# Designed miniproteins, single chains, continued (2): the designs that were tried, part 53

Each design is a single chain, and the fold is of that chain. pLDDT is the mean over its residues in the fold that is shown.

## One batch from the design tools (miniprotein)

Design m5822
Fold by ESMFold2-Fast:
Structure m5822 (fold): chain A 70 residues (1-70)
Amino acid sequence: MSLEEEAEQRIELLRKAVELYKKNNVPEEEIKKKLEEAREIFLAWMEENKVPESIKEKFEKEVEKILEEA
């Protein structure tokens, strides 16, 4: 699996987690806190695995969009 494909899977899991939280009536504030924690973990993973800047920038924008929509 490429780093880009793994990053895409991680973003997809974040989207699915938000959908599950909303389905289970988790408060919006809790969803935002969980997403911020997941974002920090994802950013750390990208840094640790030396993900190329172009891929990193793309997925950082996707995470910000998920946080804004939550």
Scores: mean pLDDT 78

Design m5823
Fold by ESMFold2-Fast:
Structure m5823 (fold): chain A 95 residues (1-95)
Amino acid sequence: SDASLAEAEALVKKIKEMMDNEAPADEVAKLITELAKVILSDPRVSVRTQVQIQMLLMGAFSNYLLYLRTGDKSLLEAAKQTLDDALELYKEAAS
């Protein structure tokens, strides 16, 4: 539904804001889990696409963890971009 897409967009925005504020990794992981539940509950998304989106979300989180360890802002930008990529894949799957 359009409501599920709007909820996913709002969660991605909130996750990115928390990453910019260097929120604890466990708090960011909790929101990524909530985002995954929204996507997984949408019957328009095939199992194959669900797996692809989950891999992107895990990749975003991994880059965020590396950023917290290194202070390398390119990793923060990569994490945020990968979240945007996951959202775009969800929008395409749900259209």
Scores: mean pLDDT 89

Design m5824
Fold by ESMFold2-Fast:
Structure m5824 (fold): chain A 89 residues (1-89)
Amino acid sequence: LSKTELTILETIAELNSTKKSVSQNEVLEELKKRGINISRSTLSRHLNSLVEKGYIEKVKDKTTKYKINPEAVDDLVVARLEHLEKEKE
């Protein structure tokens, strides 16, 4: 995974602690809050790449949303990344 993809994955994991799934806009805003300047189109490309790799799941509730796929990403790794990011804040 690229550094950007890892940051997106961490961001989705953190948001998933409070929400079951998150929109592209919610991910984009959280990335900006963390100092990551990424365009909506660039984020869309990375989200598609992460879905293809199986790290996140595309959920079509009433809108297109994304969540961590715990079956493809070790829950311990996800929890560790989320914990490290939370401590740095």
Scores: mean pLDDT 72

Design m5825
Fold by ESMFold2-Fast:
Structure m5825 (fold): chain A 56 residues (1-56)
Amino acid sequence: VDAEKIAAEALILHNLGFSNQEIIDFINKRYPEIKINVDPNASLEELIEAIIEASK
């Protein structure tokens, strides 16, 4: 799976005002093979790191 593409989608959603939880839910729905484990109150950087790790 393309980690850079998924991270880019997360960045777009964040810039549109979606919460980390909403972004996680969106990614899990669209990419069910990816399991993201991150605190919903984490920074954007932590969310991106979690997406990259889950996409390995």
Scores: mean pLDDT 78

Design m5826
Fold by ESMFold2-Fast:
Structure m5826 (fold): chain A 80 residues (1-80)
Amino acid sequence: GPDAAKQQAIDNLEAAGTALSNGDTDAAIENLENALEAAKKAGLSDEAIQNLEDALNSLKDGDLNAAGENLGLALKAISS
């Protein structure tokens, strides 16, 4: 259900943050893609989805600083 999908989005986003802090960019990308799909299934806000997409794009571009900022914004939007 939506609550389970929301929890999956949070869990995958936290896993992406951990992977990013460990320098595991491939794991961070995989977890962000999973978080984005879970967020869409949960019907999360356009703000949360946009911040997840921005984080994923920044990470794919190698901008780790922007990826970290957008991860934080996505988690805040989901948690509100």
Scores: mean pLDDT 85

Design m5827
Fold by ESMFold2-Fast:
Structure m5827 (fold): chain A 110 residues (1-110)
Amino acid sequence: SVTELIGRILRLIGLAEEIIRLARQLGDEELVKMAEEAQKLINELALLALKLADKGHEKKALEALDKVIKLADQAVRALRAGDLEKARKILEELIKLAKELIKEFKEILE
């Protein structure tokens, strides 16, 4: 449903904001840059997910958002624990997944 899609988008945006906040609190400049890149990609992915749903691909949009939410939640947990090495690894996976999903979504929308 549109309500479920909007709910996932809002959750993902909230997680991205929390990742940046936590990275800034930890004072790691590289981690902050990665968090900012992840937020930009998440914002683009959210807009593309809405377009996919409008074109009848809601299930695919929901499944993709759930995968990204899972990694974003794991990143928040690693950052809260102060595990910088784990946080970097998860953020790298999150950025890679978001880039792949953005590319796939753009191809479907062409």
Scores: mean pLDDT 90

Design m5828
Fold by ESMFold2-Fast:
Structure m5828 (fold): chain A 75 residues (1-75)
Amino acid sequence: MSREEAAAGLRQALAAVEASGSPGGGISALGMMAKHSTDPEVRELLEEALREMQRHRTAEAAVRALTRVIDALEG
């Protein structure tokens, strides 16, 4: 998975979290992206965000975590 593909998928996950008010869609999306990432830096960012979202389990925490990773992937 490229950084661009990961960023696009994360934007889709962010939109789903914002629409539903639930972190679940974002957690699921991050987990799938981390499994398919061959770039260890991208995988580390995705896994870190996933751990943060799983720890707090709120839509607000999910939005912040997803936005942070998208920004890191896009530079």
Scores: mean pLDDT 79

Design m5829
Fold by ESMFold2-Fast:
Structure m5829 (fold): chain A 89 residues (1-89)
Amino acid sequence: SRPSIDELLARASEPLQRFARAVQRLIDALYRDAPPEEIERLLREAQEAAREANDAGEATLSVRSAGYVEVDGRRYPSIDASFQLRSTR
């Protein structure tokens, strides 16, 4: 059977788990139109977790601001996020 994301995260290191949680919090904040200060803080938390996972050689992760997109007259922060998981050893 194919492993679920939760199953993969349960086998992941603390930096990978922290990255997943930080990205989830950032996405939730973006959808609820959180203040820019909160978005910036959550983006930094995701970037720090990505760096730690990258440094550990467990994944190739990136989170960065890509400016803004306008949808239905509202401006939303545009965030580039990518992740490539490595096999557990």
Scores: mean pLDDT 68

Design m5830
Fold by ESMFold2-Fast:
Structure m5830 (fold): chain A 61 residues (1-61)
Amino acid sequence: SPEDELVALLQEGMARRDSLTDEQWERFRLVADEAVRALRAGAPRAEIDALLDEMRAILAA
């Protein structure tokens, strides 16, 4: 589920915090907050998936 994916990405981000730049971490947190709001608002799955993809891209950079 998107909720399970979001939780997994948040846990990965936390685990990798020391390997991320401050700018990468700040972007990650902002996108994560947006994903949480989108989920709460019942946004379309495609919008939520796009935000989760942005989170994955930040962690892969």
Scores: mean pLDDT 87

Design m5831
Fold by ESMFold2-Fast:
Structure m5831 (fold): chain A 82 residues (1-82)
Amino acid sequence: EVPRAARLAAELKLKMEHYGLTVEDLLSLPPSERMAFLLSPLPESISEEEVERLARELVESGEHRYWARIYSLISFGLPLSE
């Protein structure tokens, strides 16, 4: 099974690509706007299968740790897994 942190990282990456936003763009947003982006639903054009596939690829490459840290930075360092 894919860890929750990897899935959240994959969803973040896919949303960023969909909206044309970079990590720098997100980190430059006010905290309220960053949280609104993180809490926004996944675009309908992005399937659960795409999320699962990317999440697995991120785990295999080790990049899920990097993207999990980015997610935490955008969400004020909140933990990604409870």
Scores: mean pLDDT 74

Design m5832
Fold by ESMFold2-Fast:
Structure m5832 (fold): chain A 92 residues (1-92)
Amino acid sequence: MLEEVLERIIEEVARFDPAVEESVRRGAKQALEMYKQNPANGAVSAAALALGAERRAIKLRPDKAEEIRERGMRLVKEAQEALKQIEEEEKK
């Protein structure tokens, strides 16, 4: 479940904005590798990547800022939920 959520976040981040897609796709691959080695680090990396992509995309496309923020909020929410699941598992 956690892997599915993080993989979706990574894939969505890679498509967040065409102008920054290549840079984001490289970061997404790193986040996925981190996730496979350490799920908590992977989730944090994915959330940071989503926020960074949102900020860059808004700077390049201020006319689409609202749409970009909406996408970013969804990705951040999914990353936060993944982190919450990992934290709950650590308590077991």
Scores: mean pLDDT 68

Design m5833
Fold by ESMFold2-Fast:
Order: C-alpha cells, then structure tokens, then sequence
Structure m5833 (fold): chain A 85 residues (1-85)
C-alpha cells in the first residue's frame, strides 16, 4: 500500500467520523426541542429526562467517534511505518 493510499484511507475515515458527529449534534438538537415541548406542557420531569437521555447518547457517540479516530490514526501510523521499509 502506498503512502498516498494510507493518507486517503485516513481522510475518508475522518470524513465518516465527522458525519457521525454531525448526526449526533442533530440528535441532541432534536432532544432539546422535544424537551422544550414537554416544558411547554408543564412536564418539567419529562423534559429533564429527555435532555438527560439526549446528553447521555451524545456523550456516548462522541466517545465512540474519538475512539474510532484514535484507532484510525494508530492503524495509519502502523501502515506508514511498514510502507517506509
């Protein structure tokens, strides 16, 4: 595998991860809107539950994305080291 191919694979993986983060941001925004609706109906407990779940899911997705990014960089580094020989 060439250095250019390894860089391209890393770039494509980073684009995929960035898309996952954008989807996570949108899901959190949807949870915030749902919570606002619950508050408007006087359901403060339900609103807080929606926000807490949305924040938990968001934190999990961001943690997973960071793990994927670190793994992708580590694999790229290993492939680059092999390609330089």
Amino acid sequence: MTVEQIKKELEDKEKEINQELQDADQSLLNSQRSAEGAKAMGDDVGAQRILDKGRQDYKQKKTDAEKKRNEAKEEADKKLAAAKK
Scores: mean pLDDT 83

Design m5834
Fold by ESMFold2-Fast:
Structure m5834 (fold): chain A 72 residues (1-72)
Amino acid sequence: MQAEREARARELMERVRAHEEDPEKLVEIARERARLMLEQIRETGELDVEEAEAFVEEQLRRLEELLEELLE
């Protein structure tokens, strides 16, 4: 299960490189990666769901700030 999620995450990273010129697609791919990471955290139980969700949300916010800074 976890290895399969990691393989999917790697595929998403490859898609990021393919869509490097399209920031909207990069955001969409990043959101999917964050979703996979949250699912993994829920399954492993290393962090509680609420803490994991806050972490993912913060990462998405940082991504949005980065895009806003790059795209203005």
Scores: mean pLDDT 63

Design m5835
Fold by ESMFold2-Fast:
Structure m5835 (fold): chain A 58 residues (1-58)
Amino acid sequence: MTLTSELPDGEEGRLAERAALRAGGTVERRMVDGKPMVVMRLEQDTLDALTQADADAL
């Protein structure tokens, strides 16, 4: 299942971008309802796989 979150392009968007990338998601900047937004996509399976890989890397 793919989770999609949208945040305004600004300080909150930059923090969320960092968190999404750390979780193995993708980040795209686009216009939504005439406003610049940061769109983040995360797969639950990718999150689970990254949690396992992070534990194995430690």
Scores: mean pLDDT 66

Design m5836
Fold by ESMFold2-Fast:
Structure m5836 (fold): chain A 69 residues (1-69)
Amino acid sequence: SDEEIEKLLEELREYLRKALDPSVTPEQQAEFEKKAREIADKLMELAAERNDPSIVRRLLELIQEARAA
């Protein structure tokens, strides 16, 4: 995997974690969720550009794990 993709996946994981943290304000949670969506969109764009389904798979795994928590 490219260095750029690994960094974006790591950033997505961190923002998803922050968005789901009940100790932050609802306003902060909404902002973190927005940032997570922006990163996910970039990853989907890169997956399409590179025709690499592994990026989409890793993205979906991160989102589903966060949602299940």
Scores: mean pLDDT 81

Design m5837
Fold by ESMFold2-Fast:
Structure m5837 (fold): chain A 85 residues (1-85)
Amino acid sequence: SLKEEYLKLKNSKDIEEKKKAALSLLKTVIDESKDLGDIRTAIELVKSLIKDEKAFKELLKEALEYAKKQKDEEVAELLEEELEE
């Protein structure tokens, strides 16, 4: 459930727990959502909760690899654009 993944991310106490929860949330949205707006919203939520820029960028790279494995070209392009900023 997206709600359960979000609550895990919000309530995580250390950066490694936050990273695991954030990656799980991003993978779940990539798998379950067909709307790029949902993907963008998930990225914004992760960015707001993972305040370490390097950790956030590493999470986006992992999500990008996952999207490429799923052959979701539109999501992969969106994640590549976010990584260039």
Scores: mean pLDDT 79

Design m5838
Fold by ESMFold2-Fast:
Structure m5838 (fold): chain A 61 residues (1-61)
Amino acid sequence: MKTPREIVREAAREVVELLQSGAPLPEVVKAWHRLVDLADELGIPLEEVHRILQEVIDEAA
C-alpha cells in the first residue's frame, strides 16, 4: 500500500514531467491542482510538498 508521501511524490513527478516536456499551460495547471488537492486530502503540508517537488527535480537532473 502506497504511503501518503509516495502518492504526493507521484503527482509531483507528473507535474515535473509535463513542465519538462513543454506541455500546454492548462495541462500543467490541472496537474498542479491535482497535486495540491491530494496533499490537502492526505494532510501533507505545503512546505513538505515543496520539499517533495525539490527531491523530484533533483532526481530528474
Scores: mean pLDDT 80

Design m5839
Fold by ESMFold2-Fast:
Structure m5839 (fold): chain A 59 residues (1-59)
Amino acid sequence: ELLTSPLTGEKFEDEEELKNHIIELLRKELNLPEPSPDQSLEEAFQEILEAIAERVREE
């Protein structure tokens, strides 16, 4: 079963691929720096969540 990206409508075979796609898009939208190659998907996702929370608090 394919997973559909809520941001672009693209379909992915794995949840990990979908998470990577969302992380990339959110990083671009939030103007975050390129993640380190050693950074895990969970770490990258947490950084994005923190950035979103900061923006929500400011807005």
Scores: mean pLDDT 70

Design m5840
Fold by ESMFold2-Fast:
Structure m5840 (fold): chain A 77 residues (1-77)
Amino acid sequence: SANEEKALALAKEMVAKGLNVPEEAAKIKSFEDLKELLAKYVGEEVAEKTIKLLKELVDSGKEVTMEDVLRAFAEGA
């Protein structure tokens, strides 16, 4: 849960900066919200891949870092 919250917070920061949508990113409360926002701007396939990679990072049990989130976004694209 704490690791999931951290991963989501870091992913929100990446989306806010990368897509220049800080107001929409601030409304994200879950990976489902994040997927919907990503699908809107970068397409459904990229959004699904990125969310899957982020969930795999959370499920690994390791502390999620900004570098891990950056890699997930790069590999999802």
Scores: mean pLDDT 82

Design m5841
Fold by ESMFold2-Fast:
Structure m5841 (fold): chain A 72 residues (1-72)
Amino acid sequence: SSAERWKAEIEAAAEEAKALAADDPALQARVTELKNRGIAALDAKDSRAALEAMIELGRLKQELRARAAARA
């Protein structure tokens, strides 16, 4: 189903973001919050809330990737 596909995308993005924030417990907690929010929205059939969580998680992942690249 589309919901299962979106759930898999949220899980994958959260896993990558947590790996990039391995040394930052506060950022790991934020990633977990966004993942849980997105999954809960999908379970509630709230496609708008799920999309908003995915966008926020994607933006956070991009920021973490940029920080990782800057660390050399």
Scores: mean pLDDT 84

Design m5842
Fold by ESMFold2-Fast:
Structure m5842 (fold): chain A 106 residues (1-106)
Amino acid sequence: SELERKIEEIGKETLEKLKIAGDILKKRANGKTELDFEEAEETAREIAKALNLDEEKIIRKIREEMERKGVDRISVSDLQLSIVDVIHEESLKRIEEERRRYEEER
């Protein structure tokens, strides 16, 4: 169906975004296991710009995770998870929008 094709396309785009985000994160981390907030923010801004994501949303998730754990540095793993969460949330939103359009378009 047309809806299934669009969902598959969103899935492929999501996979490409995850790969690009991972490549940027690896380059920015440069072998480090932890980043300070400034380094994490700069990494988030670069990824958001490259993938047309909500920069403020990623930075907020990073801050919230650091506050939740009571840490002054974020692990590269936790930073990756925060970025992955935003990419997945955007993909799910796009799928919902396509489903709504499909139901409205006969």
Scores: mean pLDDT 85

Design m5843
Fold by ESMFold2-Fast:
Parts: sequence; structure tokens; C-alpha cells
Structure m5843 (fold): chain A 71 residues (1-71)
Amino acid sequence: GVDRQTVTLEGTVSAQSLEEAQQKAREQVDATLRRLEDAGVRVTDVGPVVVTETSPGVYSWSADVTLATPA
């Protein structure tokens, strides 16, 4: 069987626009997913990357990721 676990990835980026913040957030998500896969964890689903401006030019982001490991 395969066990599934959903984890929330979070980070902060500095950007001049929401679109730039989303691009930077996606790059950070992709880097984290690569590290997980290199560690032998299978990523089966990546939810939407949610980006919110927390102060001028500073954005927080989160994304829910479903991981699968052999049971």
C-alpha cells in the first residue's frame, strides 16, 4: 500500500508585485519539492500556492503538498 500525508509548506518573499511574489514563492516550493524527492519522498499532489502581502513589499506564502511513501 501507499501512505499519504498532507504537509503545509510556508515561506516569505520580498517582491514589488503580487505576480513577482507568486513567481518567487513557486520557485521556493519547487526547490523544497526537489529536496523531498531527492530524499526518497514521492510528491503526489501540490495544492495552490497562496500568497498574501503582510507588509509593503513583503509577502507570505503557503502551499499544501501531499506526500506518498511506500507502506
Scores: mean pLDDT 82

Design m5844
Fold by ESMFold2-Fast:
Structure m5844 (fold): chain A 80 residues (1-80)
Amino acid sequence: DLADRVARELQEEVERQQQLNAQLQKEAEELRKQGEEEKDPEKSKQLFQKAQEIEQQIKRSQQELEERMQRRVREVEEAA
C-alpha cells in the first residue's frame, strides 16, 4: 500500500529530524547559558550569535520537512 509506505517513511523522517533537533537545541541552550554567564560583551554576543544560528538551522529544517511532507501527500493523492 503506497499510503502505508509513505506514512512510515514520513514517520521515520520526523523521528530522525526530532533527534537531530533535540541535539541542536541542547547545543543552543548551552551556548545561551554560556552567553548569559559571560562578562565580556563581545564574547557574550558571539555565543548568542552561535545559538541563534543553530536555532535558525532548526527552524529551516522543520520548514523543509513540512514542505516535503506536503509534497509526499500530494504525490500519493495524484497517484490514486
Scores: mean pLDDT 81

Design m5845
Fold by ESMFold2-Fast:
Structure m5845 (fold): chain A 67 residues (1-67)
Amino acid sequence: EKGEYGASLAGRGGAEGDPVLFEKGGNLMREGATGEQAANGSRGALGYFSEGDPVKAAEGGRKGARE
């Protein structure tokens, strides 16, 4: 689903410092996610950004958007 996928890409891009991937993920979230899904995806990824773990950030965003 688009919101989940977008959150995953945005999380990965943010953790890796890849602005293109971050922008692409954000655009996909905006197109397919509800406001709640986008917020949950962002929250899921946020903690992992500080850890610098792109895989965990992507998974956090994906799981957050799914709920």
Scores: mean pLDDT 59

Design m5846
Fold by ESMFold2-Fast:
Structure m5846 (fold): chain A 68 residues (1-68)
Amino acid sequence: EEERRAARAEAIAREAAGAVLYKTGVKAKKVEVELVGEDRAVAIAETEEGVYKVEYDGSTGELTVEKL
């Protein structure tokens, strides 16, 4: 449902921001989330140290953080 999809995007945005902070020590200023299919998402986090790409794979539960 629409409400479930919106809640999922928000949860992924928070998780991506937390992952960037945890791995880099830098707070994300802006996080944009794109839901891709059922179990995949890509988030772009903008920080003072640069831009980070966070890929979420729901089938494995894995988050990958990559500096752009």
Scores: mean pLDDT 75

Design m5847
Fold by ESMFold2-Fast:
Structure m5847 (fold): chain A 87 residues (1-87)
Amino acid sequence: MENEINELLAFAEFLLDRIKAGEEFDPEVIDKLIKELEELKEKFKEKNPKVAEAIEKMIEGLEAYKKGDRESAIKYLEEAIKILKSL
């Protein structure tokens, strides 16, 4: 597995665990993470569309978290993890 995919998987699992534990993230931190993930998605969309799909699910999860929808945030992050593990 490429180091970048392993790092992305570890990050998705970290976010999922923190959200499940009821940890609160600063909204400014969430906004920065979404922006970084959007830039990363653009880099992968032509080279590895499945990685881009997983990143999109992570973005959807963080957007749901910002709206106070923890259940949808968990679902999207779990979907991202499944995609990354299927690679």
Scores: mean pLDDT 83

Design m5848
Fold by ESMFold2-Fast:
Structure m5848 (fold): chain A 94 residues (1-94)
Amino acid sequence: SVTVTESGGGTVQAGGSLTLNSTVTGPGVAYVRWERQRPGQPPVPVAVLPGSGNHSLTLSNLTVDDTATYFSLALGADGRVLARGAGTQVTVVS
């Protein structure tokens, strides 16, 4: 089976930076996709990286518009979702 473990969220001041981490393990993982989900909106892709292992997403020069839940998804070569992380909350305050 495929496992996704996420960390690195929290509350940050506008203009700051934050790094989200994801560890993806298991067979058949070709890609890891980062998605951002704002309140009341569907998730949208923000990054795609090859392979399993350790992946990070660095958010820089943050604005209140970056407040969202961020998910990492493990994808097979066919684009099928094998596993999804639980989501990491990021809150940006002015």
Scores: mean pLDDT 87

Design m5849
Fold by ESMFold2-Fast:
Structure m5849 (fold): chain A 78 residues (1-78)
Amino acid sequence: VEESLKKILEYIKEASKAMNRGDEEAFKQALEKTETIIKELVEKGYISRTQAEHILEMAREGDVLTAEALLENILEKS
């Protein structure tokens, strides 16, 4: 779980950097990687669907700080 949460944050940071550069393809790829890991965590019962939706919303908006806080909160409660 901890390893997967770290990868999600890494991909969200990657998406934010791509967005800031106007690199639409890199942004799309980073979001797809984020969605793949989140789907696995939901399927394994490590996070709820509501938590998954919030993380994806923050990723799409490029809100790295809020996404990081959400992921840290999940890790602390796990």
Scores: mean pLDDT 80

Design m5850
Fold by ESMFold2-Fast:
Structure m5850 (fold): chain A 92 residues (1-92)
Amino acid sequence: SAKEALIEGLRQAKADLEARRASLDPALAAEALRHLDKAIEAAEKGDWEKAAEYAGEAAEAAARAEGLSEEEVEKAREYAREATLKAGKAAE
């Protein structure tokens, strides 16, 4: 289902971030992981708007942890938010 695909995608994003954690800023990586956990929880509850918000915040923190520019950080946030929201609404 679209819901299961979204949740699996968020879990994969978390696994990928954890695998890269040693090469990232520790505080920002921890923040990104915390937001991914909240996004997964919201998606499991069917709260697509909160899942999208948390996924966006996770992408922002992860991009900052990588040392990306403010423009790239904003694009990462918006892309993750929009993609999560669209996937969630498709599950309804």
Scores: mean pLDDT 86

Design m5851
Fold by ESMFold2-Fast:
Structure m5851 (fold): chain A 85 residues (1-85)
Amino acid sequence: DELIERAIRAARERDEEEVEEIMKELSEYAKKKTSEEWAKYRPFGERLLQAFEEGRLTEEQAIELLILAALGVPLEELERLLEEY
């Protein structure tokens, strides 16, 4: 997955601008997966972006959580991880 490869590279290089663009692209990627399961993760994506904008998450933490969401990790576990950060 080209998007996941870009996410890993951006996190490794600590490229804040690329991380922000990847977060936007991951949001669009989530929208393309029209399963009912994926629709449940959309509010989480919004909360993740807000937490990042508020400085509660590092770029690496935000990318990690978005990748886990894209891989289908349960919403409850993702919310717990977001709270622990």
Scores: mean pLDDT 66

Design m5852
Fold by ESMFold2-Fast:
Structure m5852 (fold): chain A 92 residues (1-92)
Amino acid sequence: DVDLATSTPAELEAAKLIEEGAPLEEILEAIKKAKNKVGLAKAAIAVYVREGDLESVERILRFMEELGVPEEELRRLREEAERLRRQLEAAR
């Protein structure tokens, strides 16, 4: 759950970069500076899954693991990415 009322400038910048399709490296830097790293990673994963860029999805997951995100949260992010991928494949 993302509390939009408490979004920091770093979170707003990261969300904008994700929405505009900025280079992955810039998105990762913005996520690193944000407090809600998991929520932003989830949003970025959804965008890259829709684009069919599974390599960027794996890079985001690896980046989150390196930042020390709990294994439970990392597993949930990976499971959501796989669900979105299958849904898009089924939708054509």
Scores: mean pLDDT 76

Design m5853
Fold by ESMFold2-Fast:
Structure m5853 (fold): chain A 91 residues (1-91)
Amino acid sequence: MEKEEKKLIDAAIKAGLSKEKAEEFAKDTKNLMERTFGEEGARKVMEAAARIIEETGSVSKGAAYVAGVALRKIGDELDGREFDIDAVLEK
C-alpha cells in the first residue's frame, strides 16, 4: 500500500499537482478505496490509477477511473451481482 500510495503521489506531481495536493489526493483515494475494496483491492486500484495518470498526464482522468471502479462495485452489489475486481481492472 505505501508503495502504491507513493506511486500515485509521484504521478500526480508529474501531472502538475503540488506536493501538498498530491499527498492529499493520494490519502483521500487510499482511504476511500480501502473502505470500498479492502486493502488488497485498494492497492490494485491505486496502481491502475497511477498508471492512467502517467499515461494521460491528467489527475482528473485517474480520479474518474477510481470513481468508475467504485461505482461499478456499488452497482453490482445493489443488483445482487458478484463483483470481480480483477475482471474489472483487465478491461
Scores: mean pLDDT 79

Design m5854
Fold by ESMFold2-Fast:
Structure m5854 (fold): chain A 63 residues (1-63)
Amino acid sequence: EEKREEARELAEKEVEGYIEGLRLLGYPDPTAKVEIDEKGVKVTITAGDVTIEVKATLEQMFG
């Protein structure tokens, strides 16, 4: 559980940077969805017609 909380914090910090970057590039209202399961993190960032999907295991984030 502690590793999942750390993964969530890391994902939220990374996502904030991506959202800010997309906003600076002129994309309308970029949004992000962070999904955490037992062994991994999935981040989906949407801005207009652009969708970016990133997946990482907890081991990849901390190993």
Scores: mean pLDDT 73

Design m5855
Fold by ESMFold2-Fast:
Structure m5855 (fold): chain A 68 residues (1-68)
Amino acid sequence: GEMEELREKARELAREMAEAIAKNMAAATGQTPEVTIEEVDEETFRATVTVGDQVFTLTVTVEIIRAR
């Protein structure tokens, strides 16, 4: 359904954002980045980027508001 498509797109965007961060950090440090995507709940996705000894997390929340 439409909601499932929005959630899939949110997960895709979280992945793309995490990969962009990983690419920039890899270029700066020369380290190999590791990217993990986790679904925390139905509207919240967490991306974890590990580069060497550094860990970055970003959270993407999809809030669905009823517009009239």
Scores: mean pLDDT 73

Design m5856
Fold by ESMFold2-Fast:
Structure m5856 (fold): chain A 91 residues (1-91)
Amino acid sequence: SAAVAAALEALREAVRALEAGDLAAARAALERARAALAEIPADHPAVPLLERALELLEEALRALERGDRLTAEIHVGMALIELGVASLLSS
């Protein structure tokens, strides 16, 4: 789905920003991923994976608010895995 693809691209942007140490760009990318996830229909077959990805994204945002870049990187990586699987199940 376009919304899952948009969320995946935003999470990849967040990874690049975190690697560059650009926490403001990372937050902006995570907020875009969150907005894209909100556009996914409630009847989507991968809803449990999407809910898990959203939970991980919320944890990444909270880690960034604390300046905890490593914890944010771990949670973004886990969210990418969940959304990657969701993308395969939605095709």
Scores: mean pLDDT 83

Design m5857
Fold by ESMFold2-Fast:
Structure m5857 (fold): chain A 78 residues (1-78)
Amino acid sequence: MEEAKEMARLAEEAVRRHASRIDPRLAQQAIDLLRRARDDPSLFDEASRQFERLARQDPALGEAFRDAARETERLHEE
């Protein structure tokens, strides 16, 4: 559960860092989804699926999500 919350936080930060390259409405929707998943980690899988649908509308959003996943994997290896 703590791990899922950390993943959601890192993904939110990644979306914010890439915000200048992402459609502002899609960025806000992605952040809202990630915040809900952070508050309830059991929703993380559904939030991730909805996030993937948003990423199909903006490739930069998909890139931010992949960056967050890579960062999470790095923390897991250390």
Scores: mean pLDDT 72

